# Designed miniproteins, single chains, continued (2), part 97

Each design is a single chain, and the fold is of that chain. pLDDT is the mean over its residues in the fold that is shown.

## One batch from the design tools (miniprotein)

Design m7578
Fold by ESMFold2-Fast:
Structure m7578 (fold): chain A 72 residues (1-72)
Amino acid sequence: SRAEELFRKGLEAFEAGDYEAAIRYLEQAGVLAAIEGDRALLARVLRELGRVYEAMGDHEAAARMYAQADAL
């Protein structure tokens, strides 16, 4: 799906250290996963966003992402 494609792009950007691009791709993937009703992909997106925020030192944002994933 388009959501899975954007999710992969987000992971590639994260691995490259491009946190800004990683967040943009993962947020787009999350929106599409939510529209498609793909709760499993949405949970994966939220967990990966949490990891990106952790890498940036934003522990509060990371905690919010993990909490949202756990609530699905």
Scores: mean pLDDT 91

Design m7579
Fold by ESMFold2-Fast:
Structure m7579 (fold): chain A 119 residues (1-119)
Amino acid sequence: MAAAEEARIRENLLGLMRALAPEYPEIFEAGLEEAKKVPAAEKAIEELLEEIRALLRAGAPGAEVRAGVLALLEVAKFVKENGEKATEEQVKEAVKEARERAAAEAAADAAAAEAALAA
């Protein structure tokens, strides 16, 4: 990737994380690096970061990017609360639940927008 493109993707990711988790500023860049030190979370965090960067590079819909960021934040939060006691299975479940919540919110927002247009 060109350096300018990488910087833009990084800024967009950090901006979205701040918007979605303003109450957990420690989970941003430094907190993610700390969470990656937990073996159970390292692979999940790296895979989620690569997925989010790929979505941002491709100009994917905001809902897909948001789902990835929410999953990343939930993994970081789970690791912060459980530390090295976190298992790979628990991390995978946290990712699944975060993605399901993001999908449900997107569906609810779409339904609300349609209802507003019909009113």
Scores: mean pLDDT 70

Design m7580
Fold by ESMFold2-Fast:
Structure m7580 (fold): chain A 91 residues (1-91)
Amino acid sequence: MEEERRKRELLKRAEELLREAERALEELGRLNEESNELDRKARELLAKGPEYREEARRLIMESADKGVEAVKKASEAVSKRREAERLLEEV
């Protein structure tokens, strides 16, 4: 039965895409936590004095890079969920 095989393949691919979306969301969460920690450290350095300005700037730039990565992971999760939805509609 060709139809049953196709349905199983579509369901398996949809499940795989949803797992990939979950991994992207977990990575997004970790990147946001790392970004927040870098911002916190930068503020602590700035509170200590102007001699820490360059170190604080470096941490802020790292935080911004993590923010860009987080946006990419959010986009990845949305795309994979939408693809899984499309596959489930074909079942």
Scores: mean pLDDT 88

Design m7581
Fold by ESMFold2-Fast:
Structure m7581 (fold): chain A 78 residues (1-78)
Amino acid sequence: SAGLAAAEAALAAGRALEAAAEAAGDKAGALAAGVAAGLAGIAVGVAKGAGADPAVAAANAAKALEAGRAGVAAGRLP
């Protein structure tokens, strides 16, 4: 559940970054954050499927976090 929680947090962070970029008029940042959120969403799905294996869930959560960070880096948010 810890890995799933981390993946869900990364998805929420990516969605928040997308909304912030859209509000700022940063269309490129919004697209990048949207892609990162989409990847984090996939990681949430995989983490749910791997719920019986905490190591796999943790690895999937780490991938979701990297996707969120990539969205921030690409988003050019202040």
Scores: mean pLDDT 66

Design m7582
Fold by ESMFold2-Fast:
Structure m7582 (fold): chain A 83 residues (1-83)
Amino acid sequence: MIDMTKMTVGQVAGKVKNIKDAKEYGDIAIQQGQQTTPVQGAQQYENATHLYTGVIPVTQKQKDKLKQQTQDKKQQAQKIQKQ
């Protein structure tokens, strides 16, 4: 299994051959993000966002929505760290 917590977005993108791979790696990134620390989880959501927006032709509005969802997950991670 690819440990995406230690990979840059560029390294992950280099493994993608088609749209199916992009979705698969995006799903793996989300799953690993759910099972890791808040900081590493935020990086995984960022990786998933870049795979979907870099490989799948989407509009700017859809890219902004995915970026907002990534930001929301980062905020949730910060809330988990609060007492």
Scores: mean pLDDT 60

Design m7583
Fold by ESMFold2-Fast:
Structure m7583 (fold): chain A 65 residues (1-65)
Amino acid sequence: SMKEEKVKELTEELTEKLRKAKSLDEQADIAREAAEKARELGLISTTPEGVTTGAPATNPFKAAA
């Protein structure tokens, strides 16, 4: 499955980078980068409806639009 392959790829890259990262800042940067890739690959759907809920979705893997 295409989505399964992409998830595995991102998970492996994320895990390897996180193992090397010792600071929280580095881990946050790596997580943001992985989230951007997942969004571009269509693994994460961005829902503009988050605005209608009042509070922005607390999700470090989504960029607010």
Scores: mean pLDDT 64

Design m7584
Fold by ESMFold2-Fast:
Structure m7584 (fold): chain A 65 residues (1-65)
Amino acid sequence: SAGEELEKLTEELNRELGDTSAHLIVEGDKAYLYFTTGSKENQDKIKEAIEKKAEELGMKLEVYE
């Protein structure tokens, strides 16, 4: 599913960027992204990738600052 693809991508990016921890909550056609750890630069990289993937999947994304 679209939500599972976003969750998988989020998990993969967390592994690639070391101590960065991003969390995704999927609710219907909307996803919510928030971070518990990581540099601003690494958080922005994950945000960009997830925003692009959400757009490709037709999902709305909201990011917590």
Scores: mean pLDDT 81

Design m7586
Fold by ESMFold2-Fast:
Structure m7586 (fold): chain A 119 residues (1-119)
Amino acid sequence: SALEALRARELAELVERYGEERGEAIFRLRELTLRALGALVDGDEEALLETLRELGELIREIERRYGPEVAEELIEEAARLLSPDDEEARRLLVEAMRAAREGDLEAARALLRELLARG
């Protein structure tokens, strides 16, 4: 499908720019963040909490393998790709991913809700 072709192209571009492991990590961070936003819009509390837990687990795995500086760089890049033209939205996305990493799912949810309330 056109959507699958676009996703494959985005992954290929990220892999070319960051290398295979880092490019795939950025792609997965973006995908999980979008899934969490979708669950929040749908009012699916179980899907939201499950996705935020998966997001936090992914970030902690990145941190264990590459260190906290690399994890932070990948969070910032994922947020930039999600909101290239809105600095406030990027800040909320970064803070939500950091909250998920710390296991603070309530803070992550509140930050994503604030992002959606902006329009």
Scores: mean pLDDT 87

Design m7587
Fold by ESMFold2-Fast:
Structure m7587 (fold): chain A 94 residues (1-94)
Amino acid sequence: MKLVFSVSLTRPDGSRLIVTVEVEGDKAKIYIDASGGVSVEDLKEAIRTALKGVKVKKAEVFIDENLDSEETRKAIEEILKEQGMEVEIKVVKR
């Protein structure tokens, strides 16, 4: 069974974070798109919300290069380890 869903977080200043999750078997693909100012805490909240009830062994996370930082990578790894998932982070230029 293939399941696809998205979680959106919008701030009063118009900044927006979208987390899209595609689940197939024991694997998930997670796409993170952001516009405006997004904090690491916003990212953690959106990912935690999107992964609520998702049970997979491996997740591939795709992040925009503008979000790519040591802090962002650590936040993603922490949340996915909390869910018991093996994580691979890939940086996308768009």
Scores: mean pLDDT 77

Design m7588
Fold by ESMFold2-Fast:
Structure m7588 (fold): chain A 65 residues (1-65)
Amino acid sequence: SVEELVEQAKRLQDEITKLLDEINEIIKKYGDSPEAKAEVEKLRKRIDELTKKLQEISDQINKLL
């Protein structure tokens, strides 16, 4: 159902927001250190994966119109 897909999309958006907040916190505390850059890169890859899933859900919602 569209409602179920919308709820899944909301959960993915919340997770992406949480990861973005985590990236900002790392940058604020550790700056441009190599360790901070490595951790930020891992989190950015996670965001990319979640964004792809969000796009797939968006496509499914559009098909159910």
Scores: mean pLDDT 85

Design m7589
Fold by ESMFold2-Fast:
Structure m7589 (fold): chain A 62 residues (1-62)
Amino acid sequence: MKREEILRGVGHAILGIGHELDGDYAAAAEAYREAAEAYKAAGDEEMAEKYAKLAEEYEALA
């Protein structure tokens, strides 16, 4: 398990939440997409799918 990639995923997920609170859905979608890629690289496919879906949902709102 790649802990560095998990920490990167957590960091991007937190940034996504911050952008949601600011109403910047395009930036939130980008942050969640980065989180999904980091979790996929870490081998956590469940979290990768979760954040990929969130990125798609927020991109549709932007």
Scores: mean pLDDT 82

Design m7590
Fold by ESMFold2-Fast:
Structure m7590 (fold): chain A 58 residues (1-58)
Amino acid sequence: GELEKLYEELKKLLKEGASDEEVQKKAIELLNLMEELGVPQEEIDKWGEELSKIVESK
C-alpha cells in the first residue's frame, strides 16, 4: 500500500546516501501517513528501528 511504498522509498534513500533534506521529507510523509492510518506502535517501532539502524550505521 501507500504506507509500505513510502517506507521502502525512505529505506532506499537512506541506503543510497540521499541528502538529509530528502530523507526528512520522506520521513515526515511516512509519519503523517502512519498517524492518519492509526498504525500500531509495534509496527512504527519496528520500522523506526530499521531506519535508525541505517542512519546511525551510515
Scores: mean pLDDT 75

Design m7591
Fold by ESMFold2-Fast:
Structure m7591 (fold): chain A 62 residues (1-62)
Amino acid sequence: MLEEVKELFDQYFEAVDNKDYEKAAELRRKIDELISQLTPEEREEFLKYFEDKVKERAKKLA
């Protein structure tokens, strides 16, 4: 579950970067649904992953 959410999140950013907004929207819906099914522990781990990913992308902007 948690690993699936992480993978979908990676795919979401790839879709955005490719300007495939239809796929990005679909992936976002799936991510939100899976996040609602996560335990509080898994949610915290996902938030850490998300923050690290956002930081990496921010560095890319220089």
Scores: mean pLDDT 78

Design m7592
Fold by ESMFold2-Fast:
Structure m7592 (fold): chain A 65 residues (1-65)
Amino acid sequence: EEKLKEEFEKLVREGFQAMMDKDYEKAIEYFEKAREIAKKLGNEDKVKSLEGAINYLKEQIEKER
């Protein structure tokens, strides 16, 4: 359980770093992995937050087309 929480925090940090680097595709990958872990931990609020971030990033990619 603690290992999953550490992995979740690492993936969220990597996702935000990718966003800062404007690597939106990589940020989506990290947040999708973090969302899976949040589902395993039963944290619905975190799942919703990550879904919001993923949707925002997808909109940014579409806007650049």
Scores: mean pLDDT 82

Design m7593
Fold by ESMFold2-Fast:
Structure m7593 (fold): chain A 85 residues (1-85)
Amino acid sequence: SLSREQLEAALAALRAAAEALRALKDGDIVTAKSHLEEARRHAEAAGAEEAARLLEQAIRFVDDGDIVAAKRHAEQAILALLAWM
């Protein structure tokens, strides 16, 4: 079972990833990258390794200008966080 601290970190990652996905859909790339980096840090703190990896990939796709791939990976990270909790 997850500790309270791991669950709180995972919920923070989920919130940040959802905000990043919203910003990506709105075309706000600077805000999206900030939220993806926040989500990755929280996922790492939680120990949600798969979600952290997917968020790191989403950040790289944002840097490459591939917003479709970035959205897909952010969505997969959200699903991975929910499955991990």
Scores: mean pLDDT 90

Design m7594
Fold by ESMFold2-Fast:
Structure m7594 (fold): chain A 65 residues (1-65)
Amino acid sequence: MNEAEAIEVGVEAAREKLAEPGATLRDVVLQAGIAYTEAVGFGKQVSAAGQKEVMARAEELYAAA
């Protein structure tokens, strides 16, 4: 899986978490980061830029809701 695909997996996880009753900004951002890291895969370096992008997009989704 390439980084762009892993970022989109994280963003989709943020959308799913945001749809849950009582989801906080922390829950949405945390879930996006976890899903992104898992999508990057075992034994691979997580990109700091990619992690920042996923978290920023998750925060934007929460702010728009």
Scores: mean pLDDT 77

Design m7595
Fold by ESMFold2-Fast:
Structure m7595 (fold): chain A 74 residues (1-74)
Amino acid sequence: MSPAELQAEVRRHTAAGLAALKAGDYDTAIEHFLRAAEVASRLGEGHAEGVLNYGRQQLPAEHQPAFDAAVAAA
């Protein structure tokens, strides 16, 4: 997978996560942000961290502990 294809996959999963948030499906949103971060890790150092930080900031504060637990388990 080329860097451009990896970047497109990161955008796709991030968009799906945001769509899940709009639907109130926080578990699905967390899964998509984690998948985006996994793909972003292949772009180089710091890319996964940036995606994880962005995903966490999009979540309501009450759902951030579940995100933190999912990140720790991944």
Scores: mean pLDDT 83

Design m7596
Fold by ESMFold2-Fast:
Structure m7596 (fold): chain A 83 residues (1-83)
Amino acid sequence: MEKVEEVKKKREEIIKAKTMEEAKKILEELKKEEPKLDEEAKKLLKNIEEFVKGTEEGMALLEKGIEAAIKRSKELLEKEKLL
């Protein structure tokens, strides 16, 4: 019971993390404690792992979209400077 609450608190910290790097660091710390967790806490940890992985994949797709938008903006600015 107490271990499940600890993992839930870490899940909240991961959700509130400002960067994917911070979220991954919190998740890695939880993984190191996995052998000390009960079965319910281990199941919750697996759900958190899937959530972080899905978020990372989603953010990678968004970053590719942002990079494409930035490249287009730079090309437009370079055309204006050549005029």
Scores: mean pLDDT 74

Design m7597
Fold by ESMFold2-Fast:
Structure m7597 (fold): chain A 65 residues (1-65)
Amino acid sequence: MIPELTAENDEELAELYLRLGEIAFQRGDYEKAVEYYRHALEVDPTNERAKKLLEQAEKALEAKR
């Protein structure tokens, strides 16, 4: 679905949080990655990519226990 009311800045904010989370994930900082992906979902709750990345980061964090 194409959201006409969603500003580019909201999508860019979600993308920024996704990139920050990905960088944190690559560094092995899964706690930080989870935080960034949660922020991405707060900005755009319909973002399926953010949901998947959040689930992956949470699973990686659990696997480190």
Scores: mean pLDDT 75

Design m7598
Fold by ESMFold2-Fast:
Structure m7598 (fold): chain A 65 residues (1-65)
Amino acid sequence: SSMEKKKKLLELIGRILAIIGEIFELERELEKETDEERIKEIEERIEELKKELEELMKELRELEV
């Protein structure tokens, strides 16, 4: 069913964009942050989000095949 595939595709794209947005916001916060503990927390969160993004991008590629 092309409609169900389209719904899943749009859902994945929406999640990917949300994660990219969160990474962008965190990277901007990181540029302004001077507290070493907070810097580490932000960097760790960015790494977690990048891993989630990689997994979602894999799912997106599988749907396009």
Scores: mean pLDDT 85

Design m7599
Fold by ESMFold2-Fast:
Structure m7599 (fold): chain A 68 residues (1-68)
Amino acid sequence: GSMEEREKIAEEVKKLLIEQGWSEEEAEGIAKAILDYLSVEEGKEVLKLVKEGASGDEIQNKIIRYIL
């Protein structure tokens, strides 16, 4: 379902951010934002940015735009 898909996206984003040198706390914050505020499609766009090596500012700004 939608929740299972979002959980999978959030988990993958958290894992990739930690592998890229983000703190566990920062990566968990991003994962929680995806679970609590973003649609599946919006979460997939965040995952794509992380996979492409986007900056922390780009990732954070994208999430803020989805929440606001």
Scores: mean pLDDT 85

Design m7600
Fold by ESMFold2-Fast:
Structure m7600 (fold): chain A 62 residues (1-62)
Amino acid sequence: AVFHMGVTEGTKHLLIGQVTAEDVKDKDGNILIAKGTELTEEDVDRLIEAKIASVPVYVELP
């Protein structure tokens, strides 16, 4: 399943290791994270700095 996960310092630990379902772009249209990327801590920090509200990730439903 694809889930739009909120991007905050409080959710950072949940985002690390998730795989992006779509390209994540900043406000100027530049690709910050390409689709199919497994998120690292540095990737999540870049998303927080860029004020990205949420990221589409592949999540397996329990």
Scores: mean pLDDT 79

Design m7601
Fold by ESMFold2-Fast:
Structure m7601 (fold): chain A 92 residues (1-92)
Amino acid sequence: SAAQRQIELTLEILRLGGEALRILEEVLEHMGIELDGATMARLIGRLMAGDAETVREIAELAEEAGLEEHAERLREIAEELARLNAELEAIL
């Protein structure tokens, strides 16, 4: 059961990271920003690792862009990632 829960948490973290990446792409397109490949690779790596702080930084960018719905969803994702990471840490 612990192994199954660890897998479930990991998959949900990956799902949320992927959602945050899609929202990042929409925010960057709206702002007309093109990030260099190294910066994009770092952001993708952090999002796939479930880094809630990176998602919060993207939420701030979305807010600055006037994309309030995107910013709200990103903050929600960041809070969910923080909870999932805490649960995963408790199992490991």
Scores: mean pLDDT 88

Design m7602
Fold by ESMFold2-Fast:
Structure m7602 (fold): chain A 68 residues (1-68)
Amino acid sequence: SLSELEEEVFEYARKHLGAELARALEEAQKHTDPKEAKLTVLRALLAAARRRGDEELARKIEEVIAGL
């Protein structure tokens, strides 16, 4: 399910992309809309996945974004 995929993405980010996640969460705090805040975090994680060449993670994040 999309909820399970979202949790998998965030769990992976907490373990392996902690610095990117922390910066993205700080940037997300500038948004009052929860959907825009979440999208800000997901876009930052997508950029990080692409920089690392992690195509599988990038596809999972794109699927979560499409489901918002």
Scores: mean pLDDT 86

Design m7603
Fold by ESMFold2-Fast:
Structure m7603 (fold): chain A 65 residues (1-65)
Amino acid sequence: HMSLREKVIEEARKAIDEAKTLEEMYKKLQEIFDKYRPQLTDEEYRKVAEELNKLFLEKIEEEVK
């Protein structure tokens, strides 16, 4: 039942949780984006990018504390 957008976000959340460094997290997120980009519409891609950017910024804020 999960949409493609939801699958991408779920995979990204897992990658963020499993990443041990900020650089590794960014690399994994980029790989997920590249993998799914051809399957997403421009609107879906934008929404996914926005959500992933939010998750990434939240992790950065935690790291710099």
Scores: mean pLDDT 74

Design m7604
Fold by ESMFold2-Fast:
Structure m7604 (fold): chain A 64 residues (1-64)
Amino acid sequence: DAARRRAILQRAARLALEDPAALSRALAALGAPLGADEAEVLQAAAELARRDPDALAAALEALE
């Protein structure tokens, strides 16, 4: 679902700007490498949204 994937990525983008460290740790729990900055964290989130959008959505919800 393109609309759902877009909503997940928008949520990840906001979290990457507000608290990149917390988002990076959540993504690392899903197997992504730890991001050093906002851009790296957002790139990891985008790849995970393409690979497993349900897992990413659950991780983002746990951060909120």
Scores: mean pLDDT 75

Design m7605
Fold by ESMFold2-Fast:
Structure m7605 (fold): chain A 60 residues (1-60)
Amino acid sequence: AGRIVRAIEDYKAKKPDELSLKKGDIVEILKVVDDYNVLVKSLKTGKEGLVPRKYLEELE
């Protein structure tokens, strides 16, 4: 099972492989791709895509 994290700020996808997020959206981390980007699945929509790590926090 992947880590569950929350979006701390809105993010708008800039590329077709990226996922747009709203602040407070809950996502599962599927894969850490590099130092800046993670592949996530939105628990709200079921969509998958890349987002920058800096927009995410772990839930306590």
Scores: mean pLDDT 80

Design m7606
Fold by ESMFold2-Fast:
Structure m7606 (fold): chain A 80 residues (1-80)
Amino acid sequence: MTPEELETEIRVSMLRMMRSVLDLTESRKELSPESQKLREEIHEVTERAEEAARRGDLEEVERLHKRALELLKKYNEEES
């Protein structure tokens, strides 16, 4: 496994964990419409990143991971 491949696997694992945490949060409280939309976008980006990783598109995985972090920041700001 190359360092780039290992980094990609770590990024995908982080995205899966992020999705799981958001799902758990939803079971605990009702989200605003804005937070629900951001959660949906994070789920979509995570799915796209998993598909890109399966294709070996490491650059796309990095881009989507950065996008997911940006969306998560907005989600945290909306929920605060």
Scores: mean pLDDT 77

Design m7607
Fold by ESMFold2-Fast:
Parts: structure tokens; C-alpha cells; sequence
Structure m7607 (fold): chain A 65 residues (1-65)
């Protein structure tokens, strides 16, 4: 989906707030555990919560395999 792709680009660029907004929109259109984990990762990165980001990243890895 375009929102998922934009979210991934923002995440790669370090724009965590923009990534979170895009992933939230992707979730509204097509909810999935992977999209939930990506939104959670971006939210924690935006908040500077590195522990929460690490946990969310582990879930992304599990779901993307």
C-alpha cells in the first residue's frame, strides 16, 4: 500500500513521527500484526523510548520472516 511504502521510507530517513502517521493510515485500511508492530516501532522511536522500540523491532522481525 502507498501508506506502508511512505511509512517505510520515512522510517529509513529517521523521520519517526511521519513514519508513525503513515503506518497508522496503513493500519486503518488493512490491519495486520506487522503493520501494528511497525506503527508501534515508529511511535517509540518518535518518543525516544529505545526500550519500547527494541521490543517492537523484535516483533517486526518475527512477523516479516
Amino acid sequence: SPELEEGLRALAAGDYEAAYKHFQRALEKDPSPLREALAELAKHMSDGDWAGADEALRRVYELAR
Scores: mean pLDDT 83

Design m7608
Fold by ESMFold2-Fast:
Structure m7608 (fold): chain A 57 residues (1-57)
Amino acid sequence: DNSKKAEEIKKKLKEALKELGVSEEEAERIATLFVNDKTDTLSEKEKELLDKAMEKI
């Protein structure tokens, strides 16, 4: 199920972002944008954090 897979990725990504010092609210936003393929709306700094979080997953 693509929906369940997206939810799992979102949770793992959110945890990785929080380990990088990102707040709960910001980590939720970034992870949600990623699973909805809307990363183009992220700032350059947010994209850098996302890349680092993806390396941890």
Scores: mean pLDDT 80

Design m7609
Fold by ESMFold2-Fast:
Structure m7609 (fold): chain A 61 residues (1-61)
Amino acid sequence: SPAAAQRAAAHDAVTREFLREAKKVVDEGDKNGLSTEELKKRLDEIAARYQARVAAVDAAA
């Protein structure tokens, strides 16, 4: 159905944004020497946002 296709596209968009944000944090950590603890904290925050976005897409169906 068109709704299923739109939901799949929304999931893909959320996943691509998660990967983009995670890559940016890892690249910044490598370039600027972030501590393992700070890197983990930033990645955990990105993962929490990803889970919230996935839940929002699922709730909209």
Scores: mean pLDDT 84

Design m7610
Fold by ESMFold2-Fast:
Structure m7610 (fold): chain A 70 residues (1-70)
Amino acid sequence: SLVEELKEKLEKFLEEAKTMSLEEFAEKMRELSEWVVEILSKLSEEERKEAKKILDEYMEEAEKIKDELW
């Protein structure tokens, strides 16, 4: 499902973020955000709520990593 694909992409992003440069992080964030916007419009209302919750939790963790590394 798209929700499971979102989880997988976010998990990989968080792991890779620890070894990324600031520039690479910004570029990957942009790509991920564009993809997320596309898929959110294709999800059901319930799946969209679940996806947003997952995204918010992962983005919070990514921001924390960024603040600790840079």
Scores: mean pLDDT 76

Design m7612
Fold by ESMFold2-Fast:
Structure m7612 (fold): chain A 55 residues (1-55)
Amino acid sequence: MLSLEELIKMAEEAGRSGDEAKIREVAELFKEAAERTGDEELRTLALLLEHEIAK
């Protein structure tokens, strides 16, 4: 599993690249991390990434 710092960097890269597959993968990782840690910030980031792929 990646650290939170790595997950955040991946999210930024995926968002900037516009790759739906990358964004989807990162959103899943954030959702999993949020569920494990109870971190609402991570949950919010996952939702933002999903909005990117929804356009």
Scores: mean pLDDT 72

Design m7613
Fold by ESMFold2-Fast:
Structure m7613 (fold): chain A 56 residues (1-56)
Amino acid sequence: MKPKNEEELIEYAKNSIMLMGEYRARQYTKQLAKDLGLSEEKAEKIFDKAYAEVRK
């Protein structure tokens, strides 16, 4: 399923990092963020938060 909001997008980003690695997950997160109407800058911040959480 697709993320419906910013909170779900963070979860998708976390799962994507684990499944496909950082580079592909970052690109995928940007694509999903655009579908949600979020800016590229916002998408990068969301990805950075997700990346920090999976690195805990």
Scores: mean pLDDT 79

Design m7614
Fold by ESMFold2-Fast:
Structure m7614 (fold): chain A 72 residues (1-72)
Amino acid sequence: MSLEERVAAVIQEVTGAEPEQARRAARALVRLYEAGELTGERAVEAIQRHTGASEEQARRAADRAGVLLVLL
């Protein structure tokens, strides 16, 4: 399973977003990580833009997804 798919699964589990919305959010997070631009604020904004989740849900998803990104 790709890193993007694993991150998408975490976002979907935490926010309850549809699979396609979670995948788009995950792709945005992975791109930010690869560019060296991933911050907590940018992760939350990306998750909210693609899923419509609340700020609290997006922060929880960003924290959990961030662990996966740091491990790789």
Scores: mean pLDDT 81

Design m7615
Fold by ESMFold2-Fast:
Structure m7615 (fold): chain A 78 residues (1-78)
Amino acid sequence: MEQKQREIMIKAVQNVTELLVAEARSVGAEDLAEKIEKKGRELVQKLKNGASIGDITKELLKLIREAREEIEAARAAA
């Protein structure tokens, strides 16, 4: 059961970071897109290495919040 939950979380991290990367690129924030991709890969590796799903969830929520704020700032600046 734990393995299935971990696999679901890995897919969630991958899907969320893919969507955020696409949104960052849509506003010309290429450096932000690269930062999001790197952080997404780091979270996936941590999950594969046995990191707590709760800890990764907190890091993912922080990434979503910070990325959304930067994307909105870039959109307003355009």
Scores: mean pLDDT 83

